# Ledger of designs, part 101: designed miniproteins, single chains

Each design is a single chain, and the fold is of that chain. pLDDT is the mean over its residues in the fold that is shown.

## One batch from the design tools (miniprotein)

Design m3506
Fold by ESMFold2-Fast:
Structure m3506 (fold): chain A 93 residues (1-93)
Amino acid sequence: EKKELEERAKELIKEAEELIKEAEEKYPNDESVKLIIKQVKEGIKKAEELLKKGKYKEAAIIAASAVAFLSQVLNKEELAEKAVKLVEELEKK
């Protein structure tokens, strides 16, 4: 369980980083998108810190939230819905 959650957090961080690059490429002059990217980059740094501290669930939640926000910006509706559901599942205990 802990190992699966660690791997999921790492995958979500990587996915968020890929979506950041796509958003920067697609909307290079959109100030609203730049603000979202800045906030998401700060969130990813926090997720990486949490991952190093063994707080895999918190890292996964932050990374999944980043994927959800970026997917909405990029109009990837299916990916956004999946990421939102994942955040909800990770927050339930």
Scores: mean pLDDT 83

Design m3507
Fold by ESMFold2-Fast:
Structure m3507 (fold): chain A 75 residues (1-75)
Amino acid sequence: MELSDEEARDAAASARAAAGLVSGVNPKDGKEAAEALRKGGERAKRLAGQLARTHGGLDLSGEEVVEGAERAGEL
């Protein structure tokens, strides 16, 4: 399935918000918020999976894309 322009913007905004939380607030609080989005965000996982398929040609699950973004923040 492919993302609409609105879904792509929502996914990008969610990724920026997660990065902003990690960078802009106490690291512990930001990490907890990012983890809540990863674990509780069934919609966020679906959008991440669709984004990987649409723009990367990658056969990644939404969960793998979210975990990859989280790991990139740790590096």
Scores: mean pLDDT 49

Design m3508
Fold by ESMFold2-Fast:
Parts: C-alpha cells; sequence; structure tokens
Structure m3508 (fold): chain A 117 residues (1-117)
C-alpha cells in the first residue's frame, strides 16, 4: 500500500477506529482492482468523517496527506479530488459541516467522478 494511504488510515484509526476498520478493506480492494475512482470516493468519505470527528490539527494533517496523495492520481481525478477536499475544509472552517451537508457533498463528489471523460 502507498505510504500516504498508510498514514491516512493510521490517523483515521485514531479519530474514528470503527469507521477506519470498515474503510480499510474497501481501500485495499480498490487498490487491488485498480479502481482509482472507487479509491478516490472511499478516501473522500474518510476525509468527510475525519472533518466531522477530528480536531482541527488532526484534520489539517488528513487534508495535507490527501492533497499529497492526489498528486499521484491522473490529472482529471486529481483536479476533482483537490476541489472537493478544499470544499470540506471550507465547510469545516465555517462551522457548516453537518451530517446533511457532508452527505450532499459526498453525492456531488460521486456525480463529478461519474461525469469524468
Amino acid sequence: MDEDLKEFLALLEKVAPEFAAQLRPVIERMIAEGDLRGLALALFNGALVAAYTASKEDFDKFYEILKKFAEKLPPELRAVMLEFLDRIKQLRDEGKLTVESARRLFNEFAARLDALA
């Protein structure tokens, strides 16, 4: 597994251990299958949970790790991933991140991935 993904999962286990246990096999499967869109979706879900549950300092670490990992993705996936990571950070910083706004943002992210050429 990629070192940035290992670091992401290790941090997620500290802030949301039950969710991390559910997400780890999904990420491992997406990597094994070469499903980069599925991987991006799984990582984005993890970022949303981290934004909701983690301290500001820990969330900022998740954000930087995922930005670094996004640089390894194809340009189209990278652009969408970075845009939506910034949107999570903005909602969290503004105190507007709720379960409802997170779900809507996740659905918008999934739709943008499906629309990629």
Scores: mean pLDDT 84

Design m3509
Fold by ESMFold2-Fast:
Structure m3509 (fold): chain A 99 residues (1-99)
Amino acid sequence: MDMEDILEFLRFLAEVYELDPEKSISSFLEAARKNNVSNEELVKRLEEIRAQIPGVIREVERRLATTSDPEERARLERGLEALEKMAAYFGLDVEEARA
């Protein structure tokens, strides 16, 4: 998977859910570079990120429906694009996540 997309997604998650971006980015980037997660802590971290993807997509779409600020909308739209790429990485159906 594209490392840039992963970093953008983790920064977006930190913004939406107030996660620690440095810790999340470091852990996920290492796993992505190896293209295989065998460490139990890394597996748990990726599972947490994967589990949050549908919720993040729904939250972003909900905020897009309510915001009239063009800067906020642009940020959320960029986040949705990153989420779509991450959903593909985890084998998630984006349509299912939106349902």
Scores: mean pLDDT 60

Design m3510
Fold by ESMFold2-Fast:
Structure m3510 (fold): chain A 75 residues (1-75)
Amino acid sequence: MLDFLRSVLDNIKDMAAALREKNPAVEPQVDEALKAADRGLELIDKGESMDKVLEAVTAAQKKLTDAWNALRAAA
């Protein structure tokens, strides 16, 4: 379970970095997505509850969506 959530957070980080590579103008939104994903990974490493980890994953996904929407608006 936690290995799966780590993979999800790592994928969010990879996708956010890819968005920044496409257009540097979305860097602020990408930075927010990276911070949210790092927070999720930190919670896993600290052994926090599954509910807190899932909340962090949801927050990171929302920030990634915000970055993607910003990219679409800039295109």
Scores: mean pLDDT 81

Design m3511
Fold by ESMFold2-Fast:
Structure m3511 (fold): chain A 104 residues (1-104)
Amino acid sequence: GPLDEAIELLKKAIEALEKGKYKEALECLREAIRKLLKVARDPIRAIALVLDLIGDLLEAKNDVEAVVIACETIIELSELLEGEKAEEIKELAEKALELAKSKL
């Protein structure tokens, strides 16, 4: 389902980040966000988070900053999800965030 697809995309994003492939990581994170939006419990809050994401991405100076912003958005979106897979998504996004911040 969409949560399992988001988990696999986050794992691919982490692998891409470990290899310094920031554009590939961004594509995986973008697709993960799209999957999570389909299952988010509060559509109005989810829309607000996406609008904040758009504003922050417009101010990003490079692909690494864009990865940081996307990871922070996924962490916030995880609060709108239910069950054990929500926690796994949050943990994977936090790991991706730490990897990206280590490159700033």
Scores: mean pLDDT 89

Design m3512
Fold by ESMFold2-Fast:
Parts: C-alpha cells; sequence; structure tokens
Structure m3512 (fold): chain A 57 residues (1-57)
C-alpha cells in the first residue's frame, strides 16, 4: 500500500507545514531520550532524521 508517512519534498511544503514537521522531529527526539525501549528509540530517531531530510530537499 502507499506510504502513510510524509511523501512531500520540503520545497513543496508551506511554512506552517515545515514548522509542524520540525515540531514533530523535535518531539520524536525528546521521546527517544525518554524511552527505555531500544527499538522504539531507533525508530523515533530514524523518523526524526527522515523529517529533517525532507525539509532539506
Amino acid sequence: GPLKTTKIVGSQLSDAEKAQLRADAQRDLEEAKKSTDVTRQVGLILRAIGYEILLSL
């Protein structure tokens, strides 16, 4: 099935959408720091990196 994550290149996002993605990335990093589950920590960090990559495109 189609990806249920952000497919949009950062250059196609509005300023409000970019701000939301930055907030989501920050939240994921904060949750990773609080998590005791290594698999969850890795997943949250990878998702945050994915948002940063999308915002840089």
Scores: mean pLDDT 70

Design m3513
Fold by ESMFold2-Fast:
Structure m3513 (fold): chain A 78 residues (1-78)
Amino acid sequence: DEELKKKIEELDKKIEELGDQLVAALNAGDYARAAELLREISRLLQERSKLYKQLGNDEEAAKYAEQAEDARRAAELL
């Protein structure tokens, strides 16, 4: 599924961009911004998980669902 793979690639790029912003926010001590970015990353990781499940890759889907939950919990600690 070419379309599904393209959506995953677009999500990967967005997650990477937000990850870079997260590192910058943490280095600046901007924990409010870091928490916001972690919630955004969590949402995109959940979307990635759903796309992998639709692709029939349950192992990858479960991995990204766990990463999404970890990001959400990290945001709550900030």
Scores: mean pLDDT 88

Design m3514
Fold by ESMFold2-Fast:
Structure m3514 (fold): chain A 95 residues (1-95)
Amino acid sequence: VEEDIRKAEEAIRHVQKAIEAAKKGDGETAIENLEKAKKLAEELAKKGYELADNAVLAINSAITALEAGDYELAIFNAQQALELAQELLDKLKAE
């Protein structure tokens, strides 16, 4: 579970960086960080963590919004991904 905790913490850091980049209008940096978070979330989802699967969906929605130029919607979806990732991290630490 230590490796899964580390992956969840790393994914959270990437989502936070993506939100900050999007707030500055830096869509390329936001997408790059969301794709890094998505890779980690997909690895956790493959292990059966449903919260990670839900986080992947939220990250995909944020990326799609950024590609469409909708930064407000992207930030909203990235914040949803952050909440799901934090909930997963809390669950992993309880085990």
Scores: mean pLDDT 88

Design m3515
Fold by ESMFold2-Fast:
Structure m3515 (fold): chain A 61 residues (1-61)
Amino acid sequence: SREEILEWVKEYLKENPTSVPEWSAEEITEFLLQLMKDEKVPEEKRSDKEFLKELFDRWFG
């Protein structure tokens, strides 16, 4: 799951610049993973590409 999210973040950053260019893809991935744990997001939804895009855009868009 972590590697899947990291690869998605790396791919997404190629097309979508982030508001925090100082953050690595690894740092963004760790932030998203912690946020999903804190908000008790179901595991099945944690690798949903549409959900990850919404979450990324909300915090880093």
Scores: mean pLDDT 78

Design m3516
Fold by ESMFold2-Fast:
Structure m3516 (fold): chain A 75 residues (1-75)
Amino acid sequence: MVGAPAFAAVTDADRGGIVAVDENGEVLKQVSGRVLRGKAGDYGQGTLVEFKDGRAVVRGTNADGSEVEIEVEED
């Protein structure tokens, strides 16, 4: 769901995950796999801006306030 709160993490340059949640904190969707956009160590809290089966994009901020955009595609 575009506009849903989402969390994203990039473990390595090529590995990461995104979890989108609803208004109750229930998991709507999650994608884990290959990072198409993002940097190792990025951890984004923000908004799901794009979601399609096997691929998701989150725009948000790291804990230090830096802006990030993270895209993950399911392996």
Scores: mean pLDDT 76

Design m3517
Fold by ESMFold2-Fast:
Structure m3517 (fold): chain A 63 residues (1-63)
Amino acid sequence: LAERAIELLQEAGLSEELARKVVDALLANPTPVVAGIALKELQEAGASREAAEEAVRLALEAA
C-alpha cells in the first residue's frame, strides 16, 4: 500500500524522494490533520486532487 502510494505520486509527476517523504510522514502520524497537510502539499507540488487523495488514502490504509 505505501509503495503503491509512492508509485501513484510518481505517475502524477512527483519525484520519488518527495513522494516517499510525504508517505513516510503519513505512516508516522496517520491522523486527519497530517492527511490534510499532505494532501495540500502534494497538490502544491503538482499532483492532481484525485491523485493526492488516492495516495493519502493508500498511505493511511498502510498505517
Scores: mean pLDDT 79

Design m3518
Fold by ESMFold2-Fast:
Structure m3518 (fold): chain A 70 residues (1-70)
Amino acid sequence: AEAQLQAALARFDAAAKRAAVESGGDAERFRELSTAALTEIVASIPDPAVAAAVRDRGTALLDRGVASLE
C-alpha cells in the first residue's frame, strides 16, 4: 500500500539525516550507514512489492545524500 511505502521512506529519510550528522561529512561513511539502514528497513517489509519500491526509491535518496556531501 502507498501508506506503507511512505512510512518506510520517512523512516529511511530520518535515518539518512542522522547518518549525515554521524558521518561528519564523510561521503563513504554516510553511504555505509545509509546502506545499512536501508537494508534493515527493506528486510522489515513483508510485502515484496512494497519492499522493492522502498529499495528503489531509498537507493535514489541515498545517492542524492552522497552527492550532497561532495
Scores: mean pLDDT 81

Design m3519
Fold by ESMFold2-Fast:
Structure m3519 (fold): chain A 68 residues (1-68)
Amino acid sequence: SKEELIERYAKVIKNALADSGIEVSDEQAREIAKKLVEKYGMDEEKINLALGDAVRTFKETGDVSKVK
């Protein structure tokens, strides 16, 4: 389901940011994951390719609205 995808990728995003020394809330991580799932749907390959850019953008800006 979309909700299961969002929860799974939210954990991945939270862990990737934590590895960079950035603590983010579960809500912020879900918001980033939701943007990716809404943009790419069930295409997990495209979501995974976009994850690096999404994490990098949030790390540099601190702004979920800048994640594309």
Scores: mean pLDDT 80

Design m3520
Fold by ESMFold2-Fast:
Structure m3520 (fold): chain A 80 residues (1-80)
Amino acid sequence: NKEENWRITLRLVFRRAERLVEQGKVDLAVEMIKSAVKTAKNEGLSDLAKEGLLEFLERHPEAPEKVRETVQKLIEELES
C-alpha cells in the first residue's frame, strides 16, 4: 500500500532528524524535514505530512526552537 509505505518512510525520516539534532546538526535536521515534507506534498500526501509534523511537535516539545519553528511553518504552508 503506497500510503502505508510513505507513512513508514516519513516516520523514519523524522527519527533520523531527531538523531541529527542529538548530534548537534540542527541545520541538517531542518533541511531533512523540509525535503521530506516537499517530497510527500509532491506525492499528494500533504495530509500525511501534516499529521506527522503535528505528532512531532506533540512528542518533542523539548526540540530546539529552530526545529519547532520550521515544523510550525511547514504545517501552515500545508494548510494553504
Scores: mean pLDDT 80

Design m3521
Fold by ESMFold2-Fast:
Formats: C-alpha cells, structure tokens, sequence
Structure m3521 (fold): chain A 86 residues (1-86)
C-alpha cells in the first residue's frame, strides 16, 4: 500500500542529497559526497517505484553531477525539478 510512502522517501532523499552537498561545499570536504550520491540513488529508486523511472533517471543523474561538482545551486534546482513529479 501507498505511492505516498515512495513519495515521502523520494522527497526526503532529495532533501538529504542537497543538504549533504551544501555541507561538503561549506566545509571544503568531500567526506559527505558519497553519502549525498547515495541519497540521490535512493531518490531515483523511489521515483522508479512510482513509475517515474525516465524522469527520475534524468534528474538524479544531473543531481549526481552537481553533487560531484559541489554545485549547490544546480543540486537544489535538479532536486526541485524531481519533486515536481511527486
């Protein structure tokens, strides 16, 4: 039961990916980058479970690129775009 569980998981994981990217950029450390990438993967899996695999794959891929670049503005943008499908 409930697409809502996957929607909450996707929203939470997208928020966590952005938060960890912000933290990495602010502290000049890369230790949180693998955790941010993991959160983006979790969001992608939740979106796939909702039948949004095409859109989820596109935005989570762009989010991962932003995370690796420590581009906080891009990470926020792609996370918000992914949330528009929820």
Amino acid sequence: IDDEVFKEAARGSLDEAVRLTELSAERGTTSNVPLALGAADTAGQALAALGLSQEGSEFTSRLKEAIEALDVEAARRYAEEAKRFL
Scores: mean pLDDT 81

Design m3522
Fold by ESMFold2-Fast:
Structure m3522 (fold): chain A 78 residues (1-78)
Amino acid sequence: SSSALQQQRQRRQQFLDDLDADLVREGERIVAELARRLGRPDLTAEQALDILKQENATPSDIMAVMALLRARKRREEA
């Protein structure tokens, strides 16, 4: 039973990792598009998130940029 629980945890983790990867890619696209629209090639993901919150952007756009920020923080800590 311990082995079966470990296999279930691994499958759940892989599914969540795949979802996070999709959100991170969308977040990168949103930041790049916002940077282009504002004429700010130096725009950071943190600055993009603040702008999206100020503009009352869709929850999906905010979640995507938040996923990008979480992924970046994990890479810096790894």
Scores: mean pLDDT 77

Design m3523
Fold by ESMFold2-Fast:
Structure m3523 (fold): chain A 87 residues (1-87)
Amino acid sequence: SNLEKAIEAFEKKDYREALIYAAQALVEDPDNEQAWRIAGLAYLYGFPPGSSPKEDEILAYAVAPLLFKDVSGKEAAERIKKILEEA
């Protein structure tokens, strides 16, 4: 699964790959809290703030439903999907 691949990449310190697989897991299941957590951690460790606009945007949508009650996981996942499709 994409979540399993994200965890494996994170453990190997491949934070870019971990972020991408975690974001894909969120597109498949917007309510997957483990995928949101891994996406946030992978970005924190792999992409210092301001270093990448697209990765910053993926992280913002990946963690938004965990931080803000008015942001739906489905809306966030749709935006992440659009960024991944344009990558």
Scores: mean pLDDT 72

Design m3524
Fold by ESMFold2-Fast:
Parts: sequence; C-alpha cells; structure tokens
Structure m3524 (fold): chain A 85 residues (1-85)
Amino acid sequence: MSPLEKAILFASLTVTISELWFAIRHPEAYSDAQMRNSLRVAEELKEEVKRILPELSPEDQAFVEKQLEELDSLMEQLRALLAAR
C-alpha cells in the first residue's frame, strides 16, 4: 500500500466516523433517507477496509482495527435510532 493510499484510507475512516457521530448526536438534522445512505456508505467502506487490512503494517492494522470497532459501534447506534423512528 502506498503512503497516499494509506492517507486516503485514514481520512475516509475519520470522515465517515465523524459523520455517523454527528448524525447520532443531532438526529433531527438528518432524514431517514440520509441516515440509510450514511449506513450504506459506512458498510461499503468497512468491507473495503477489511479487504486491505492484511496489507498494512502491524501498527497500522491495530489503529485501523480500533477505528473499525468504533465504526461498528456507531453503525449499531444509528441503526437503533433509525429503527425507533
């Protein structure tokens, strides 16, 4: 994996996590369709990240695995919130 590809991966994880976190804290600012789209984007990113995870250094793997755990937690919270609407 190139340094640029790794930077894009880390940026994508950070942005997606931040967007889900904001949607959970300010659900009134998001429509059901927007929440479903955010979940779909997060699921697609998670699958792509898992595919490339074995190509990363052990330190980068540990960092990304921690980000994936946070992403999973936020996705579950957003799904629960959406189901309660």
Scores: mean pLDDT 84

Design m3525
Fold by ESMFold2-Fast:
Structure m3525 (fold): chain A 84 residues (1-84)
Amino acid sequence: SMEEEKQLIELAKKIYEETMKEADKLVSQGKLEEAIRVLEIGEGLLGIIRGVSLLMGLSKAAEYADKLIEELRKRIEEIKKKLA
């Protein structure tokens, strides 16, 4: 339903925002490996939302989760470059 799709999108957004906030805090503290672990946990949680959305036929929620997963993966790669 439209309401279920909206709620899954809002949940995905909240997970993304809190994950990015905590990761950025860890980066500011020089805790780069811990920041990567937090981002990987966020990616896993968004993956669950994506899976549920696909099973329910909620394509917009699945696409939104995919977009946020890509943003987290991009952030992981940026932090990994700082570890090299």
Scores: mean pLDDT 91

Design m3526
Fold by ESMFold2-Fast:
Structure m3526 (fold): chain A 56 residues (1-56)
Amino acid sequence: AIIKVRNKNGFFALPAEARILSIEGNIITVRVPDDKVEEAIAFLESHGNEVVSVEK
């Protein structure tokens, strides 16, 4: 799955097993395993990111 987030606090913490695909200013796109999407979203939101889109 591909998750796109808007970073709000200037520091980005990467979820477990995730990979950064692109960074465009404060918009960060990461790839996560499909079975880890819910945990990755919760992690990203708890670390100052707003989820923009999720694609499986």
Scores: mean pLDDT 82

Design m3527
Fold by ESMFold2-Fast:
Structure m3527 (fold): chain A 91 residues (1-91)
Amino acid sequence: SLLEQARKLAEEALKLTKEALEKDPDAVTSVKGALDNLEAALRDPRLALAYLFGAYIQLQKAYEEASEEVKPLLKEARDKAKQAADLLLAA
């Protein structure tokens, strides 16, 4: 289902965001904001769309501000959060 695909993408985005934070513990505030939004999306299905858009915005900001080491992880997490939100809109 679209809901199962969206959940899987959100879980993958969360994993990538956590990996980025572990590689750069001093990562920008937006990485931590993205983490909070992704965890909230997975916790509350009724508000998941709003939290996934929040995560997308934070990850987009984080990507531009981040060190080169974590940029690929943040880009993939951003893209997956956006895809998850788009699937929920289509559901």
Scores: mean pLDDT 83

Design m3528
Fold by ESMFold2-Fast:
Structure m3528 (fold): chain A 78 residues (1-78)
Amino acid sequence: DPLEKAIKSVEAAIEAVRAGDFVSALSGIKEALELITDEEAKKLLEEARKLVQTRKPENAEKAVKLLEEAKEIIKKEL
C-alpha cells in the first residue's frame, strides 16, 4: 500500500530530523511526496522540506510538527 509506505517514510523523516540527519530526512520527505495525492498533506511535506533544507537546528521542531500533521492526514486516507 503506497499510503502505508508514505507513513513509514514520514516517520523515518521525523526521526532523522530529531537526530540531526537532514540528508535522510529530505530523502524520507521526497519518498512520501511521490506516494501521496492529498494536496493538504503535500503542502505540509513541502513546507517541512523547505525547513529541513535550511539545515538549521532551530527549524527542526517546526519541521517535525509539519511532518506529524502530514502523517495524520495520510492516515485518514487509509
Scores: mean pLDDT 85

Design m3529
Fold by ESMFold2-Fast:
Structure m3529 (fold): chain A 93 residues (1-93)
Amino acid sequence: MEEEKKREKLSLLTEIAGAFNAMVIRAEREGRPASPEAVELVKEAMKAIDNDADIETLKKIVERLGDMVERGEVASEEGRKAADYIEKKIKEL
């Protein structure tokens, strides 16, 4: 059960990092700035991860990020820094 929870957290963190990377790549291709909503969600996700948020909180973040990616929202430098941070944290697990 503990190992399953760690795997689920790892999967969710990987999905969050992937969503941020997708938003950053789109920002670079389209040359447009991040929306205020995208910036706020990046900040919320980073705070949740820093505070070791539970699986349910991480699932909600994944869902919200997925919706943003589907809507074509972008994340600039802040999204890239967030993705890099999460990827480093994943490697430390």
Scores: mean pLDDT 79

Design m3530
Fold by ESMFold2-Fast:
Structure m3530 (fold): chain A 53 residues (1-53)
Amino acid sequence: SSMRQRELKRAQEELDRAQEEMDRAGSVDPLSDEMLRSTMRVMEYSVKIRALK
């Protein structure tokens, strides 16, 4: 459906942002709360994308 396509696009954009933040946080401090939070976001949006496909 068109709704699913919009959700997929938004989820992919959020995943891309989360991956960029994870890479940034990891380069600064791989043990940071920021690294953990961005990693969790990557997992959440990866699961959502998988569910939408």
Scores: mean pLDDT 82

Design m3531
Fold by ESMFold2-Fast:
Structure m3531 (fold): chain A 95 residues (1-95)
Amino acid sequence: SKVKEALEKLKKDPNNKEAWEILFKYYIENNKPEEAVNLALEILEKDPNNEVALHILYSLAKLYPEVVKKTLEEKLKETKNKELEELLKEILKEL
């Protein structure tokens, strides 16, 4: 899967613009912005400092601010990760 390969590439090299473009195009063209946000949040649950997931989330926030805001607010109600909670609150201040 091109999506799986792109995710693996971004995980190894967060500056891989080609992999980022493949993932972004896939989620947007398939009308899955909420799924893209949830994927970034899943990665951030394991590591809130993951630059790849942060880059994805900020890019989605520019294009789908309402989707990102709603999904982050829903995640805040469910997360038990204090570090992730603080990160999401900071991102929401910019939306």
Scores: mean pLDDT 79

Design m3532
Fold by ESMFold2-Fast:
Structure m3532 (fold): chain A 104 residues (1-104)
Amino acid sequence: GEKDLQLNKEISEKGNKELEPLNDELHRAAAEGDYEKARELLRKIEEESVKFLEDKAKELAASNPTLSQSLLVSAEMVRMAGEVDERYIESTLRSLTRQRELRE
C-alpha cells in the first residue's frame, strides 16, 4: 500500500544519511579524476546500503512480509545500479588512457 512505499522511502533515506560522508568522498574522488578511489568508495557504499536494507527486511519479515520483500527488491536494485556505475567508471578510465596515447 501507499504507507508501505512511504516507510520504504523513510528507511532508505535513513540509510542514505548514514552514508553521506562516503558519498561526499565518492563525488570528490570522481571530480578529481581519481576513478580508482571512486570505484572502491562506490563498492563500499553499495555494500553498506545493501546490508542496511537486508537487515531491515529481516527485522520486518514476520510483522510486515510485504514491506520486507519490497526492501529486498530495493537492495537488489542497489546492487544492479552499483554494477552499472562500476562499468561506467572503467569505460571512462579506458577512454582517458586512449586519449593520452593519441596526444602528441
Scores: mean pLDDT 73

Design m3533
Fold by ESMFold2-Fast:
Formats: sequence, structure tokens, C-alpha cells
Structure m3533 (fold): chain A 112 residues (1-112)
Amino acid sequence: PEEAARQALADLAAAMGFTVLDEKIERKDGKVIVRAVLLRFYEEDGKLYAQGVAVELEFDENGEFTGARFRGLPWTELTDEVIDEMARISEEVVGPDAAEKVRQALEEAKAK
């Protein structure tokens, strides 16, 4: 069940051009829950843009997909305020470790 859930997340990310950050897998009440942050970037006219989505995918004990929750920001210029908001969303959906990793990834992208 976890392998199927992990593959579903990987397939979703690949189809949409996202990089997966801080994948967490939890088993609860006969369900498998996969949480992660998905990030993608593009540059236009010397400005760096990012889109970040915190995702929660739920599967039953048979490995069947039962639900999804998404929280994130549309494509936006990567500012300090966007980094703060994406880190906050990541903490609420995935946890504090994910928030720190997202902050680091976005700050590194902005600095380079």
C-alpha cells in the first residue's frame, strides 16, 4: 500500500513538472496517507517565479485512492512573503520539518 501511494505521488508530480519535497507516509485507521510539498520554478525577464502545493493523498487498506487535499499558491514571483506563506502552508499540511525544507529550497532558489 505505501509503495502504491508513493508511486501515485511520484506520477502526479512528474505529470505536472513538480519536484517532491519532504514526503511523509502515515498509516491511520486502516488508511495510508501520503503528505508532501510539490515545488516548481520558472524564470521570466530576470525574475524567479515559483508554484508550491502541499498535498495530502489518502488510500484505503486495499491501496485504492480515496481522497486528496491540496493547499498552495498559484505561480507568483518568489518574494520573502511568498516563502513565508509557503512555509506556513507546508507546516499546516505536512509538518514543521517540511516547512523548514521548503523555506531552505525556496531561499536557495531565490539566492541563485
Scores: mean pLDDT 81

Design m3534
Fold by ESMFold2-Fast:
Structure m3534 (fold): chain A 65 residues (1-65)
Amino acid sequence: SLLEEAREAIEAGDFERAVGYMVGALLAGDYESAIEAARLLLERSTDPEIRARARAGIALAERLA
């Protein structure tokens, strides 16, 4: 699943790839997986750019749900 791929990317330290999987979940209409991937990004990353994209992903998922 896209959520499993996002988790694996985060564990590998590849936050950019994990953001890609979060966006993939949004495009697929899987808003629950997108929000969960975004939450994991916010828990594991201190990068302001990654955190901003994760917050944007949550906001978009909530708007489209």
Scores: mean pLDDT 88

Design m3535
Fold by ESMFold2-Fast:
Structure m3535 (fold): chain A 70 residues (1-70)
Amino acid sequence: KIIEIRLENVSGAEAMAEAIKAREENPGATVIVVAKGEDGKEFVVVVEPDGTVHVFSSEEEAREYVESKE
């Protein structure tokens, strides 16, 4: 199961907190947070079911990673 969240005008810490919260609320799910910072730069946080965290600079790279794991 994959849970996708999109956030705008957030810090990396805020995006990470939302990803961890979503993972805790959905045990066994992979969480993908596509975030855009206040400077307009995009970054993606992926939290796997085991709590492993990955950070990507683009949504495409994050999706390729997650799809390779399914």
Scores: mean pLDDT 78

Design m3536
Fold by ESMFold2-Fast:
Structure m3536 (fold): chain A 82 residues (1-82)
Amino acid sequence: SVSGVGHVMRGLSSILDGDSQGASESIREVVRQGEQFLKQGDYKEAEQLGTMAIKLAQQTPGTPQDILDAAQAVLEKAKAGL
């Protein structure tokens, strides 16, 4: 359901576009940490980081598809290990 706060969507998009590269790099680092936990067998931590990375990517317009795909892969592998 749509019941959000009355924000100026163009202004928000412009701000997010300005920060998109930095935001994408931060999400990529979260994915990298999740992959590290998978390699160590820490499936619960990997699941949490994969979930967080997906959530952040969905909230960040312009996030590259490879980052989303990598985050999904981390989450799926973590769940398979649980």
Scores: mean pLDDT 70

Design m3537
Fold by ESMFold2-Fast:
Structure m3537 (fold): chain A 92 residues (1-92)
Amino acid sequence: SQETMLKALDQIKELALQLPDEAMRQRLLALVDQLIEAVKNQDYDTALAKLDEMLDLAREGERSPDPALRRTAILIGASVTSLRMLLHAERQ
C-alpha cells in the first residue's frame, strides 16, 4: 500500500539524518523527498529509479573506512532493498 511505502520512506529519512557525512546526508534526504513525491503521484517508474540512486549511495557508504558511516549506510541499504521489493510487488 502507499501508506506502507510512505512509512518505510519516513524510516529511511530517520536513518539518513543519522549519517555523519553532510554531503551524503543532504543527497539522501533530497532523494527521499523526490521518492515521497513519486509515490504520492503513483509514478512507480520514477520511484524505482530514485531507489536505485539511493542504493548506489548506500553502497558507497558501506565501503567507507568510517565505521559509523558504514553501519548507517548498511541499514539504509537494507531498508531501501526492502522498499524496492514492496514497490515491485505493488506493480506486479
Scores: mean pLDDT 85

Design m3538
Fold by ESMFold2-Fast:
Structure m3538 (fold): chain A 111 residues (1-111)
Amino acid sequence: LLAEAEALYAQGVEALNAGKYDEAVALYQQALDLLSTLPESARVLFLRGRVYLNLGIAYDKLGKTDEAIKAFEQSIKDFTKAEEEGDDEISQSATILRGVSGTLLERLKKK
């Protein structure tokens, strides 16, 4: 299940990079559905944070500002918990990506 969620996330990144924002949203939602069935480990929280970060970016590109804000807020929550529960590698990566989510969230709130 975690490997399947990672594969869906990777497909979503490919769609996002290709400008296929609706496809990216659908793939990220499928990844989140799988992740919701797993116990909250640092690895699950870190991946969920990354999915929500990119889901927020896709929603922003589609002009869905309220959905983008909610996605970035959830990304920050998941990265914060991953930072607290993870090893040094996960903690460092989660700290950096939480900063990215925070910056994008503040940018949307100033519109």
Scores: mean pLDDT 86

Design m3539
Fold by ESMFold2-Fast:
Order: sequence, then C-alpha cells, then structure tokens
Structure m3539 (fold): chain A 86 residues (1-86)
Amino acid sequence: TQALREQLLADAKRSEELSRRLREESRRLYQQSEDLEQQAKQSSPAEGQKLLQQSQQLRIQGDSYDGLSRMGESAARLARERAERL
C-alpha cells in the first residue's frame, strides 16, 4: 500500500541518518584511542598504563558504534528494498 511504502521509506531515512552519526562517532573514538596510545608511549609507565586502558575502552566503544552503524545500514537497505516491492 501507499501508506506502508511511505512508512518504510521514512524508516529507512531515519536509520540512514542514525547510522551516519554512529559511524562518525566511531571514527572519532578510534582517533582518540590512537592519540591516547601514542601519548602512552611518551608517558611514565604508571601514566602510560592508565592511558592504554582508556585507549582500549574507546576502541571497544568505537567497535560497538561501528557495529550498530552497519546494522542500521542493513535495516535501511532492507526497508528500501521492501518499499520497492510494494
């Protein structure tokens, strides 16, 4: 139906926008993680250990956001494909 097609396209657009923002945040987190890792190499052993732990936490968060972004992109693609079949 027309209404279902419009709803699916609206859902796809929202998923695409959210996925783009999540991907941008993931890239930012990876960059911050890398910066902390480089800073750790120039720091005292004790300070370096803390920076490396923070770097690892940011990488894990970045991986999570990247995964969510990919899921959102897949959901958007499926919604658009379904809308085309209506």
Scores: mean pLDDT 89

